# Designed miniproteins, single chains, continued (2), part 106

Each design is a single chain, and the fold is of that chain. pLDDT is the mean over its residues in the fold that is shown.

## One batch from the design tools (miniprotein)

Design m7682
Fold by ESMFold2-Fast:
Structure m7682 (fold): chain A 81 residues (1-81)
Amino acid sequence: SLADLLRAALAEAETLSPAERIALLARTFGQVAAAEPDNALARFLAAASRAALERIDTMSEEEREAVAQSLEGLAREYLAL
């Protein structure tokens, strides 16, 4: 299920760097949005995480950590719906 995909991504994120976590969550939200094209929230999360990934090289390490934590928080909130 899509919920299992998000849970697996969150578990994998625990062992990854901030940049790798952003990339993983961008890919995972992209997969969720592709599976649910009429879900505006899923499309928004996919677009926002992709925009973060595209700007990752311009971010400080502190900014990458903050963005990774924010995306993880959004994934947990999505799972709570």
Scores: mean pLDDT 86

Design m7683
Fold by ESMFold2-Fast:
Structure m7683 (fold): chain A 107 residues (1-107)
Amino acid sequence: MSPEEIKKAIELLIEAAKAAGKGDLISTDGEITGTNLMDAFRAFDTDGDGVLDEKELEELLEALKKVVPELTDEDLEEFRKKAEKDGKVTYKDLLEALVELVKKYLE
């Protein structure tokens, strides 16, 4: 993953959190950083266990569709398959899935 791809992935997650009504929970002043990514992840991680469950992941997918209306249901399913392992999404798996989504969107 390049720094530019990571930055765009973080920006996409922040916009998804705003679309889900969680924007006030994320500091977006100044520069995109790992702190912004963690804040955005925590905004969707409503039980605070450090992973997204199926329900929290579905909320994120709906928010992504609102931010990037060009995303097809197939794109969202591939994102889900990439991010989800054993019904859970870790911070690392979410970042990697967002980077792949950004690569597809920018093409």
Scores: mean pLDDT 72

Design m7684
Fold by ESMFold2-Fast:
Structure m7684 (fold): chain A 92 residues (1-92)
Amino acid sequence: MLSTRQQFLLLGAEIGVLEVEYAVLKHTPSTPRDVRIARLQRIRDRLQALIAQLQALLPSLDAAMQAEARALIAHAQDVIADIDAEIAALQA
């Protein structure tokens, strides 16, 4: 099994990859509306799944890693809120 620390680092890396995917999508205004919405929804759903995995991992982390995990969850939630606002604007 992966250690608790290795699981935390992997989840953080996966969130980072999704944030890069979102940043790239924001900087590609030529992306068709339907494709943009579909990609935003995929990123959102994956971020939510990773947040749930981080929340499940929290009781197994030490105090320092719990603080980092909570900060990462809050940041990922802010990214989801930004994505939800962009989807809403595209659907209006």
Scores: mean pLDDT 87

Design m7685
Fold by ESMFold2-Fast:
Structure m7685 (fold): chain A 119 residues (1-119)
Amino acid sequence: MEDEELFREAEREIRRLTAQALVAIAKGDYEKADELVEQIRRVMDEAAERMKNPELKERLRAMGDSAVNLVRSLREEFERAKKEGPEAYRRFLQGVADMARALGDPEAAEELRKLAEKV
């Protein structure tokens, strides 16, 4: 696989895993969210190891680190929103649904939107 194709496949998989981690956080399944974070790191490391272009390797590592940081930040925001009450929690779920859609996972976005409606 050439570096550009390897980068695109890794980016696609990192986005998919990130969207799944958002759903796990929204359901309070922190164990699954932590497992998905480890999968993101593994995808990043395995793809970066196979790459020859140092600029693409650095870009992929930055992307993976950003995804991991996003998931961890959203876990903290989720706990805060739940403590603030149902309206804050609903707004949080709507926000992460928009994020899942932007990541290219409309099924995850729809699941999160339905969770928001039940709050």
Scores: mean pLDDT 85

Design m7686
Fold by ESMFold2-Fast:
Formats: structure tokens, C-alpha cells, sequence
Structure m7686 (fold): chain A 113 residues (1-113)
């Protein structure tokens, strides 16, 4: 199977892509509903062997948000949150924890498309 880091990278990339894809007109599913975003994340989590603990997706006047919590087979809990800001930038946060202790936290920002 894939290494944990590769699986985490795949999940993070998928979450970002689902939120940012609202501007893509070339045949990708731009304008996915919150329910469709949830289903896509569940599929990728299943492929990675992750248990989905919590998932939320919503669309507001300020853009799109996607938040998920996973438990890995290694017993690590991962929280990923991706948001579109009013200025068109996208922000993401990844928190990795085990037994309630935060092991790593990373944030990223993508410029407006």
C-alpha cells in the first residue's frame, strides 16, 4: 500500500481540488454540490484505508468550505480544512494528532485563479 505521507498528500490534494475546481470549465465537475464533495472525499479516504470520523462541506456567499477528520490504520487522526476566502484566495489547514496530542500542523494559501 501507499506510505502514510503519500496517502495524506493525496487526501489534501483532493480536498483542495474539490474547493478550487469551481473555476474550471474544461470538463471537470466545476460547481460540485456539497454532497458531491463529501462523496468524492469518502471515495479517496476509502482508497487510502482511512476511517472518516467527521465530514462537512458547505457553500456560502463567501465561497466553499470542506472539513474532514480521518483516522488512519496507524491510529493517527488527521483533520483537513479548506476554505475559499472572499478575495478569491484558498486557505487550507492540516492537523495531525495521536491520542489527542497534536503532532504536526501545517497551513497553506493558494492565490486566486
Amino acid sequence: GMELGERLGRIATTAVGLVTDSTNEDGTKAGLTPEEMIERVREVAKQAGFEVLEIEAKETADGKTLRVKFRTPEGIEVEIEVRQAKDGTFTGKITIKKDGEVLKEAEFTLPAA
Scores: mean pLDDT 68

Design m7687
Fold by ESMFold2-Fast:
Structure m7687 (fold): chain A 73 residues (1-73)
Amino acid sequence: SMQAQLQATLQAISEAVADEVEVGDGDSLEQIAQRALETAQRIGDQLIAQGADPQVVDQALQTLRQRAADGLA
């Protein structure tokens, strides 16, 4: 199902972001969120280039952006 594909894509991007994003001492939550979202976008673009469904990847990235925005509010 599309929901299962979305969940799997969200998990894959989140795990890859956690592996790549460095957190420095004194970094703000906004700075960390910006780096994480930039990394997530790059990973999403790579997945699409490898044949992933662009609609599923876009929905996953939108979900991550919304979660970041909610966490900063």
Scores: mean pLDDT 80

Design m7688
Fold by ESMFold2-Fast:
Structure m7688 (fold): chain A 68 residues (1-68)
Amino acid sequence: MDERVRKGLELSEKAKEAFDKGDPKTAVELLREQEALGNEVDYDLYAKALEALGRFDEAERVRQEAAS
């Protein structure tokens, strides 16, 4: 497997765990790193984590990108 793909999968898994444990800030940071690698991200999780942080404008933008 491509190292970039593998790293992306690890970041996705860690982001979900962080969000599930009530740490949306860490989830957002991990998802941003995944996006920076050019990998497909879980945009629904990303938007939910941003909303949990009160970052509603960013969450809306992420949802619009996912819906395109």
Scores: mean pLDDT 78

Design m7689
Fold by ESMFold2-Fast:
Structure m7689 (fold): chain A 120 residues (1-120)
Amino acid sequence: SKVEELKRELENADPADVERVMRLVNEAKELIEKGELSGEQIVELVRTLLELAKRSTDPFAARVIVAEAGELIQLAIDLGKLSPEQLREIKALLEELKAERPDLGAQLDAMIALLERAIA
């Protein structure tokens, strides 16, 4: 499926190739807008992006990848595509990354606050 291919492309992406990551995230956004992604699939794509950011040794590239994950999360919230349980799962993933990558802490705190507002 397009979703499985997209996840595989993100898993194999060079985290320094931010233009490719942005293109793949834009493809994911189009699939969300078309209703072609389930909430579970959105959570898995966010998880894949956060793992990519975690592996990035370039702080600039890591920040771009996290920003792209934030855009996917915001779109999914705006379109009502995530259950409260899925919102909590994404929040836990962001908290885990923050513990492992304190250099991304301020950016991740903003995304965690967004999810806390969506859950409430």
Scores: mean pLDDT 89

Design m7690
Fold by ESMFold2-Fast:
Structure m7690 (fold): chain A 80 residues (1-80)
Amino acid sequence: MEKERERIYRQARIAAELLVEHKKRGLPQEVIDQVAKDIERLLLEMGVDEDLARETAEKIRNAPSVEEALKILDEAFEKA
């Protein structure tokens, strides 16, 4: 159980960092949307509430920095 949670958390962190980098590079909205959906899915797998997972993914999508995106992600995982 713990090792699986660590794996999901690690994947979610990588996805959040990737989303911010894609935004900085001006990649197509479709690519950004796909990564945001992947983050929402990982949050759901961790046991985060559906509404909170969706809200968290949207906040990460709008985050101005990697540090802010990771902070948003960590706050959601603490509530799981």
Scores: mean pLDDT 81

Design m7691
Fold by ESMFold2-Fast:
Structure m7691 (fold): chain A 70 residues (1-70)
Amino acid sequence: MNPVELGLEAVGKLSEEEKKEIQELAEKLGGEKAEEIAEYATELIKKKLPELSEEQLEQAREGLKYAASE
């Protein structure tokens, strides 16, 4: 799976509340803050999905940053 797909799938496994927090942050900050949005999302993923490896978390962060910057 490419990094964007991995990141979006990982976000999809979070609670509805956590997904809403990420979406609201993205809408508030916009693409200029893609790094900050991706970092916030990855922190939530790391805490809630401990089954993901460090490598998978890094790929998810890069993919989410790319998605947020579009």
Scores: mean pLDDT 76

Design m7692
Fold by ESMFold2-Fast:
Structure m7692 (fold): chain A 85 residues (1-85)
Amino acid sequence: YTVTVSVYSSDEETLKRATEALNELARKYGAEGVTRVDSHTALFVARLESLEEAREFARQALEIAKKVGADAASVTIREEEVFLP
């Protein structure tokens, strides 16, 4: 499962704090995060093994965005397709 978190803020320092906190969250799940930051948006992508972990990650990610004072945040969970032999 792939979780994509988008965090929006007019303050670059808020986006940096959100990115750092999301990387710490991913580390707790043994997941690697890929981050891209533009002037008003931070995108964070993490891969998780189960839907339950993905939902819990998404919930915690939204709480992080709220705590750091972001203007808005969105989360998308997508199931990854497995290659069939």
Scores: mean pLDDT 74

Design m7693
Fold by ESMFold2-Fast:
Structure m7693 (fold): chain A 80 residues (1-80)
Amino acid sequence: SDELLKEIKELIEEAKKEGEVSGERLAKLLRKALKEAPKEDVLRLIGLLLRVLGDLIERGRVPGEEAIEILNEVLEILEK
């Protein structure tokens, strides 16, 4: 879980620096988050994953601002 939180924070910094992130990388990270999420937050995470998959199919990339928004929401769910 600490490893996942570190990966999320690193991807936020990458999104800030590059202005975009790989949709595949973001989707893989969200799938890892689903395995660790509380039951009450699973549907919320599924919604975020579907949004990322839409971006991946359309563009292959997710804009940095959108990726940061999504990743911060994941951090809110996973931080205890």
Scores: mean pLDDT 82

Design m7694
Fold by ESMFold2-Fast:
Structure m7694 (fold): chain A 85 residues (1-85)
Amino acid sequence: VRAEVEAALPAAIAAGQAYARRALALGASAEDAIEAAVNYATDLATEPAREALYKGELSREEYEEIRAEAEARIRPAVEAAVAAA
């Protein structure tokens, strides 16, 4: 599961950065754009972990740890995209 989440991170980060840029272009605040984009990208990256949780193959605690790890890697990339806009 962690390897599948890791493999999904580059695409999820790119999607989150694109989401944040579009939100800013449409008049969202930097804070709102960051929070929405981070949430969106984290959901994309952690889909394999969420599926494993749903099947009972992963504990809720393990899922939350994986989600937090993904968010920690996504947030700086999204923040950098917003700062560059």
Scores: mean pLDDT 84

Design m7695
Fold by ESMFold2-Fast:
Structure m7695 (fold): chain A 72 residues (1-72)
Amino acid sequence: SLEEVREKVAQEILKRAGDKITDAFAAGNYDEAFDVLIEALREIAKEYEKKGDTEGVEIARRMIENVRAQRA
């Protein structure tokens, strides 16, 4: 299903980013951790856009906005 494709894309990208996010948080580098998370979400949005998944793109963009708002 589209939801399964969406989940797989997100899981693969977030797994690659996960170690960097964890290391940054452990080091107290919160800005770096948020930057890595935002970049991962941007990559997810880009992959959804390539697939024509407009709903998935909207979800990812909302997540980016929420992360940026919490960082501000």
Scores: mean pLDDT 82

Design m7696
Fold by ESMFold2-Fast:
Structure m7696 (fold): chain A 99 residues (1-99)
Amino acid sequence: MEQKIEQSVEDFKELVKEEAKKGKISQEDEDRILESVDTLLEITKQILEDPSSIKDVGPRISAAQMTILAIIVEHNADDLRKQFLKLLKTMEQAEKEAL
């Protein structure tokens, strides 16, 4: 479970770095996405440890997700959007299985 989440995070980070190197997003936006992804990973780990915390951390998850999506939409980065949605599904599935 944890290994799948970490792999999905790494796959997304790799794509973000590649798109930034191609000039499709700014370096500032790259840094913001990477920081937001790290925030999502830490919150997901907290939910896996205590699933009842999902209500308390929900607004922080939404804020981090919206930051990433806003940057993706601004730059029309469809490949990043697809990869991010896959990451979110992986995280949500792990959270649902942590009962």
Scores: mean pLDDT 80

Design m7697
Fold by ESMFold2-Fast:
Structure m7697 (fold): chain A 97 residues (1-97)
Amino acid sequence: MDEKERAVLEAEIALSLAAMYAYINKDYETVELLNRAAELLRELARVASDEEVLAAAERVLEAVKEIIKALKAGDLEKARELARELAEWLEAELARA
């Protein structure tokens, strides 16, 4: 597996884990935003440079850590805000690719 394929897979697994935490907390809006982020990351992986995809995957992993932290603390509004910011950032990166 090349480095880019592995990074995207790890980021997708992390997004799925965060979506599971959101679902358990009945935060369905955060689930939808995380699913949108995964779709955008997959599209970015098809059209962007390897360097841009690796940077995006790293940012997704860092964002997922903070989202899971918010969900574990019961701060659903913060988790939703972070998930929305991630999806919006990925949409902007895709528009530049």
Scores: mean pLDDT 88

Design m7698
Fold by ESMFold2-Fast:
Structure m7698 (fold): chain A 66 residues (1-66)
Amino acid sequence: DTDMMWMMMMVMHMMNNVTMMNGTIMNNIINDTNNDVTDITNTMNDGGTINTIYFNDYMDNNNNIG
């Protein structure tokens, strides 16, 4: 049946596309997450460190350490 062969070919194409899509999406998510973490770390090292020191001083004063 010509119709059966055409349907099987379409199903095969769909399966191949879904597999490729899942692989690409997973790899992109992992890469994006790693890049975001690196950017946050760099920002904290350059600018955030001053804010962290100030916040620690604020916490010490607020805790009524005599």
Scores: mean pLDDT 55

Design m7699
Fold by ESMFold2-Fast:
Structure m7699 (fold): chain A 61 residues (1-61)
Amino acid sequence: MEEARELLRLAVDIARQHFPASDAALQAAIAAAEKVLAGDASVEEIRRALDTLAAAMQSLR
């Protein structure tokens, strides 16, 4: 797997394990990241998903 895809998979796993499942913004970010991982996403799409997920997790910190 490409480095960017592996990083996104790890970020999703961290979000699922360590943050509240009840947060709507975080769940939306996770769903968007999983959609990116399920398709033939560009590096740009993977980076945007990573940035969105990181921002959602940071807001819950």
Scores: mean pLDDT 75

Design m7700
Fold by ESMFold2-Fast:
Structure m7700 (fold): chain A 65 residues (1-65)
Amino acid sequence: GMDEILTPEQAERIGVALMLREGLSPEQASAASAALIGKTRREAVEYLVTEFGISEERARELVAL
């Protein structure tokens, strides 16, 4: 659910997906992965939308990985 806390492994998968699907640089993806560790999926969606301008729909898909 959206209240589940992201593990380091989940944050890494999301970072890789940010590079492959959204075209983020390795530096941006690395920073995002680090920032996502310990966030809920809801907080992660808000972070991705505000920090990188990713649509809420795409951010929700990414945090479900």
Scores: mean pLDDT 86

Design m7701
Fold by ESMFold2-Fast:
Structure m7701 (fold): chain A 80 residues (1-80)
Amino acid sequence: MSEIELLEKGVKLLLEKAKEKKDENHIAIAESLKKEIEEIKKSKDEELKKEGINLIADALIKLGKLYKDEELLKLAEEVL
């Protein structure tokens, strides 16, 4: 699985968890990360792409720890 596919799965899980908790702030964060992934997919700059991937993975690790979601943590840590 590509790093981008791992991040897409992670963001989808985060969005599902945030919706279950009715956490409007984390729903907004998940939607923002989803948009960032789409911009990374369009980028031709390898360094910018790598930086974006690392930033999204770090955000997913932090939120995965907050939600105690082992699947989300595993997906995000496989990217790093």
Scores: mean pLDDT 81

Design m7702
Fold by ESMFold2-Fast:
Structure m7702 (fold): chain A 94 residues (1-94)
Amino acid sequence: HMEKIEEAKKFFEDVLERARTRPLSEVIAELDKKAAEETDPWKRFLYDEAAGILLLLGIFGDTSGWSPEAQADAERLRKRFEEIRKKLVEEYKK
């Protein structure tokens, strides 16, 4: 288990560094595709979790050190999230 935890940590660190230099949506899409094609349950889990972590970091994390393309994508994700949040709040007010 410790060995797999260290593999996961390194994998997530590598994914985060790639996300800083590329459009965030492209990195997430590639991870989703890899998860779908992967037959090893542990590796599939790593791809799925990395995609989810990047989405959350793009919405809630500090992206100031990322590439302009990655920052622009993160800003679009934040705006879409806020629009969804507002629609859900309005649904509960009616």
Scores: mean pLDDT 72

Design m7703
Fold by ESMFold2-Fast:
Structure m7703 (fold): chain A 90 residues (1-90)
Amino acid sequence: AEEKAREAIELAREARELALEALRLSSDVESVSRATGAAIMATGAEFLAELALKSEGEKAERLAEQALEDAREALELAREALRRAEESAK
């Protein structure tokens, strides 16, 4: 549980940083929406991971697993948002 929660926090923070960079490069509504969505998901994943670290037993494990899944998805979305924003900026 703790290991998964810590990994989720690390991935969520990376996803948020990439999403914020994508937002900085975004000049159209679609790009802004994509970057914002990734940032929101990353924030949610970090919150669930922190909640897992403050929880015990099965609840901690389930929260850590959900946080890790959400953090991985947020990272993928953030990477895609940054890639598309960089392509649109050129």
Scores: mean pLDDT 84

Design m7704
Fold by ESMFold2-Fast:
Structure m7704 (fold): chain A 88 residues (1-88)
Amino acid sequence: MQAVLDEIKAEITAIGQKILEKLRESARKGPDEALFKEALAGLEELRDYMASRAADIAALSPEQQEQLAAVEQEIAAEIQKALEEVAK
């Protein structure tokens, strides 16, 4: 199960980084609707990925689930900050 946890953590981090890169680029260069739409598509990809791994996540130990939740919260916080910058 550790390998599954590491795989999920790596994948959500990678998807999160792609979203953040697009949002930050949009913020730097002025509002770009195409980049913002790509970031939204990335958020949908992240949601779909997590849903597809729900059974694997349920099989993790409580400690492993807490590790995953911490990574999810960190990614969500960074995306939220970037969205606030783009939205203004």
Scores: mean pLDDT 79

Design m7705
Fold by ESMFold2-Fast:
Structure m7705 (fold): chain A 80 residues (1-80)
Amino acid sequence: SPEEEMKQIAEDRINHMEEAAKEMKKAGVPKEEIIKKLEEEQEKVEKYLREYAEKHNIPKEKLEEIIQKMKEKKKKIIEE
């Protein structure tokens, strides 16, 4: 279903952000630069998910739940 596809897209993007942050830390990128890049990626993904939800008539409540989960996971990536 479009809802399940949207969840999978969000999960794949979160996993990509986590691996990217891990590689940036390994390469010695400053924490503030990693945070900025994760925030920029989060904004791009959020925009994509909002457009996807509109196109597929996915309820706003479900979209906002997915976005909130992404924000929470981003915080954990930054804190680790």
Scores: mean pLDDT 84

Design m7706
Fold by ESMFold2-Fast:
Structure m7706 (fold): chain A 72 residues (1-72)
Amino acid sequence: SELEEKEKKSEEYKRKAEAFAEQAREGIRNPEDRKETLQKSGTEMLDAAREIALLGVGMKEAQEVVKMLREL
């Protein structure tokens, strides 16, 4: 039960990071908004990776989020 809740939260944080990664890719198409969008999305994705790490599970999910961040 407790482990299942943590695994669910890891997936939720990963999905949140994926949404911000998509937003960042869209922002790249507008030079005026690019810097702000990338900074905001990068911060949210990094926060998501930290939250996953704090759960003590979801190491693969955290690594996937870090990979997404590096690809921005």
Scores: mean pLDDT 77

Design m7707
Fold by ESMFold2-Fast:
Structure m7707 (fold): chain A 77 residues (1-77)
Amino acid sequence: KLKEELKKIILESESVSELVKKISELLGKSQSTVSRALKEVVEELAKKYGIKYDSLEDALRKVPVEELVEKLLEKLL
């Protein structure tokens, strides 16, 4: 299912660049659209949960993956 595949991509991707490319391919959206949505959702979740981060990659490892998946699909679909 789409949510399970997206969660796998998030957990297995070693860089933001790889993550953006794989999500772009999965959802048929441009890499620029995916990159913008990813940054916005991660920033929203980091603020909601009081998460401190040094980079987008660091934040992606700290935010709740389940909610990240849900918000990304909401924004990209």
Scores: mean pLDDT 83

Design m7708
Fold by ESMFold2-Fast:
Structure m7708 (fold): chain A 91 residues (1-91)
Amino acid sequence: SEELLEEIREEMDEFSEALKNKDGEKALEEVKEIAKLMVELVKETKDEEIAEYAKRVLDSAVDAAKLYLPEVYEEVKEIVEKAKEEIEKIV
């Protein structure tokens, strides 16, 4: 869904802004929402290429947290790994 992809882009922008502002609570909430939307996108499409795209975007969120707000890195990593496991069960 184009609407779902647009929502994911908006949440990614909010996540980046939270990292810039050193807002760990907001960064964690945004990454949870991104993970949820990515799982939903993969469930909706059942597309292997979209699943690989989703996992890559989620991995980039882990890398961004590690670089810009390392205090939330472990929690972001845990959220992302759970989402990737969900995605792998779908495809």
Scores: mean pLDDT 87

Design m7709
Fold by ESMFold2-Fast:
Structure m7709 (fold): chain A 81 residues (1-81)
Amino acid sequence: SNEEKFEEEVEKAKELLESIMKQENIPEDEAKKLLEEFEKRVKELKEKYKDASYQEQYRALLNILGETIGKIEKIKREKEA
């Protein structure tokens, strides 16, 4: 189903975020907060886009993923300063 496909993409996004955070040596406490915030935003996305197409839900997921990656880059930059 489209719901199962969406959940698979959420899990892939989480695995990608965890991989990036490990590679960038993001502290475990900050990594946990970023992942919890990502999961909260995904939950809000599911409610907001519950009647939307799979393509619209996936696009919104990619936007949240991109914003979370941006936060990881900011933490990395601040740590290097």
Scores: mean pLDDT 85

Design m7710
Fold by ESMFold2-Fast:
Structure m7710 (fold): chain A 69 residues (1-69)
Amino acid sequence: MSEEERERAIATAKRWAVLVAEDEALTLALLQRNGGMSEAEAREIVALLRAGRYEEAGELLLRGIKRAS
């Protein structure tokens, strides 16, 4: 992953972390519908976001979006 890709992943993860803090159930639904993720994948991403593991969460988010397209 390039440094630019890493920064994009972290920025994406931080935005989703705000959504998780406001409404976790809605965020899980959005990851599945718009991100093309399974329920298990969405739950793992939410767990990483809650743990502050933004780089790992962001990498999974970007990979899920690529698979959905």
Scores: mean pLDDT 77

Design m7711
Fold by ESMFold2-Fast:
Structure m7711 (fold): chain A 77 residues (1-77)
Amino acid sequence: SMELEKAVELGKRLAGLLYAKMKAEGKKSGSLTVEVDGIKIEIEVDLEKGAKITVTVGDKEVVVELSTEELEKLLQK
């Protein structure tokens, strides 16, 4: 689904932003949940382990894991 693909991309961007915020604040872990137009994006970030992103759209659930190296790449503008 194109909606699911866009939600996953948004989740990855949000994970990168949360990671940047956590590094700036010296926090080891953090989480963020966003709900928009029936889409739920749950993000967990750990500075040593990386990120876990859970996207729920209707009855569909997708889990995406990003390494710390992948999170660092998301910070490159």
Scores: mean pLDDT 83

Design m7712
Fold by ESMFold2-Fast:
Structure m7712 (fold): chain A 90 residues (1-90)
Amino acid sequence: TKQEIKLDDNYTLVVEKKAVGDEVEVTISLKDKNGNVLAKETVTVSASDTTPQTVTLKAVDGNKLITVTVTYNPATGEILSYSYKIEELP
């Protein structure tokens, strides 16, 4: 299962869930407008674990630092909440 959230005109958050035996692998990726993966994290949890998990992705794109924080249900890959910020670097 795959979910995509457009953060703004330049960035998209992608959440992918894959069943692996008795476990679930959740991959969270930050992509630019051209589809390039700027950052990703993969977490493996028990398929019965519904405790919300939080992951933070950080990426540098040109003079910008992008930080995305995602809270999700690990068993389903459902996004419960997210926030992002973009900071300009010197």
Scores: mean pLDDT 79

Design m7713
Fold by ESMFold2-Fast:
Order: sequence, then structure tokens, then C-alpha cells
Structure m7713 (fold): chain A 67 residues (1-67)
Amino acid sequence: SSGLEGSLREHEASLARVEKQIADAEAMKKKDPEKGEKALNTARKQYEEVRAGLERDLAHHRALLAA
């Protein structure tokens, strides 16, 4: 299988997991605003980290295709 295809599937799965964490945190915020806001901030940080990793890996694979 393609390394790029495998990497994209892994990042897609990671984004789906973090999106679920964000949704769960938003639901928690409606019942417990302080706890939910803290969980939401944590989930948003994780989302940005996954997104940054995806961007780095895409740039790396694009460079390999250009070589």
C-alpha cells in the first residue's frame, strides 16, 4: 500500500477521534460549564497538534513525489 495513503488514513482517524472529543466536551459544557470548558480547551489543543502533524506529513510526501 502507498505510504501517503496509509498516513492520510491514520490522520483521518486521529481527526475523527479528536472531533468526537470536542463534541463530548461541548455536551459536558452544557451540564458543567467549567469542566466542559477545560475539556474543550484540551481537545482543541489536541486538534491543532494533529492538524500540524498532518500538514508536515503531507509536505514530506509531496517532496518525495517531486524527487
Scores: mean pLDDT 78

Design m7714
Fold by ESMFold2-Fast:
Structure m7714 (fold): chain A 55 residues (1-55)
Amino acid sequence: ATGVTLDAAALAALFTELGLVSPADAVPLAELIAGARVEPDFLLEQLLDILRFRA
């Protein structure tokens, strides 16, 4: 959801639901993103942009 901070597990679930990655890869990817100090809101905005562009 917009304006909500997601933890690594929630981010992994989001990637899986959007079909961007396999479930097995989603958790390590989400943990890597959290460790890279990338803001979750920025990632969510990018994902929403991709979904809107595909619509």
Scores: mean pLDDT 60

Design m7715
Fold by ESMFold2-Fast:
Structure m7715 (fold): chain A 86 residues (1-86)
Amino acid sequence: MREEEEIKYLQEVLGLSEEVAREILKLEKEARKLVEESADDPENQEKVKELQKEILLLMAKDLGLPTDELEKEDASWSILNEKLEK
């Protein structure tokens, strides 16, 4: 399924948790729907910006900032995934 592949991508490539990956996909779908429904609507444009900000915030929180660790998210996620397996 398309969503499962996106979740897997976010987990394996970006090192995000499954729950955060699901939330990001949900927010991306909401933003995409707003753009398709009325891209020229100022209200929809503001909502899209808010959703994009929320996505970035979720990623930053899940990866635990500072930014120096973002390039190592895959390694961090691998450690967490191993502990969850046990």
Scores: mean pLDDT 66

Design m7716
Fold by ESMFold2-Fast:
Structure m7716 (fold): chain A 72 residues (1-72)
Amino acid sequence: SEAEQRTIERLKTLSVEKAKERLKMLKLLHEIAIETDEYLGAPQEVIDKARRESQRLIELYEQTVKEIELKE
C-alpha cells in the first residue's frame, strides 16, 4: 500500500542506527495496538488478522533495514 511504501522510503533515508531504532519503535507500536484491541474486546478474528498483517509489515521493514545495513 501507499503507507507501506512511505515507511520503506522513510527508512531508506535514515542512517543504519536510526533505521534500527525506528524499526524497534514500529515493532512496539504494532504490539501496543494489538494489545489495545484485545483489551477493548475486539473479536478474535480481528485480532488474528491484525497479528498476521503486523507480522507481514514488520518482516518487510526488517528486510529493508537489513538491505540498508548490507550497503554500508
Scores: mean pLDDT 83

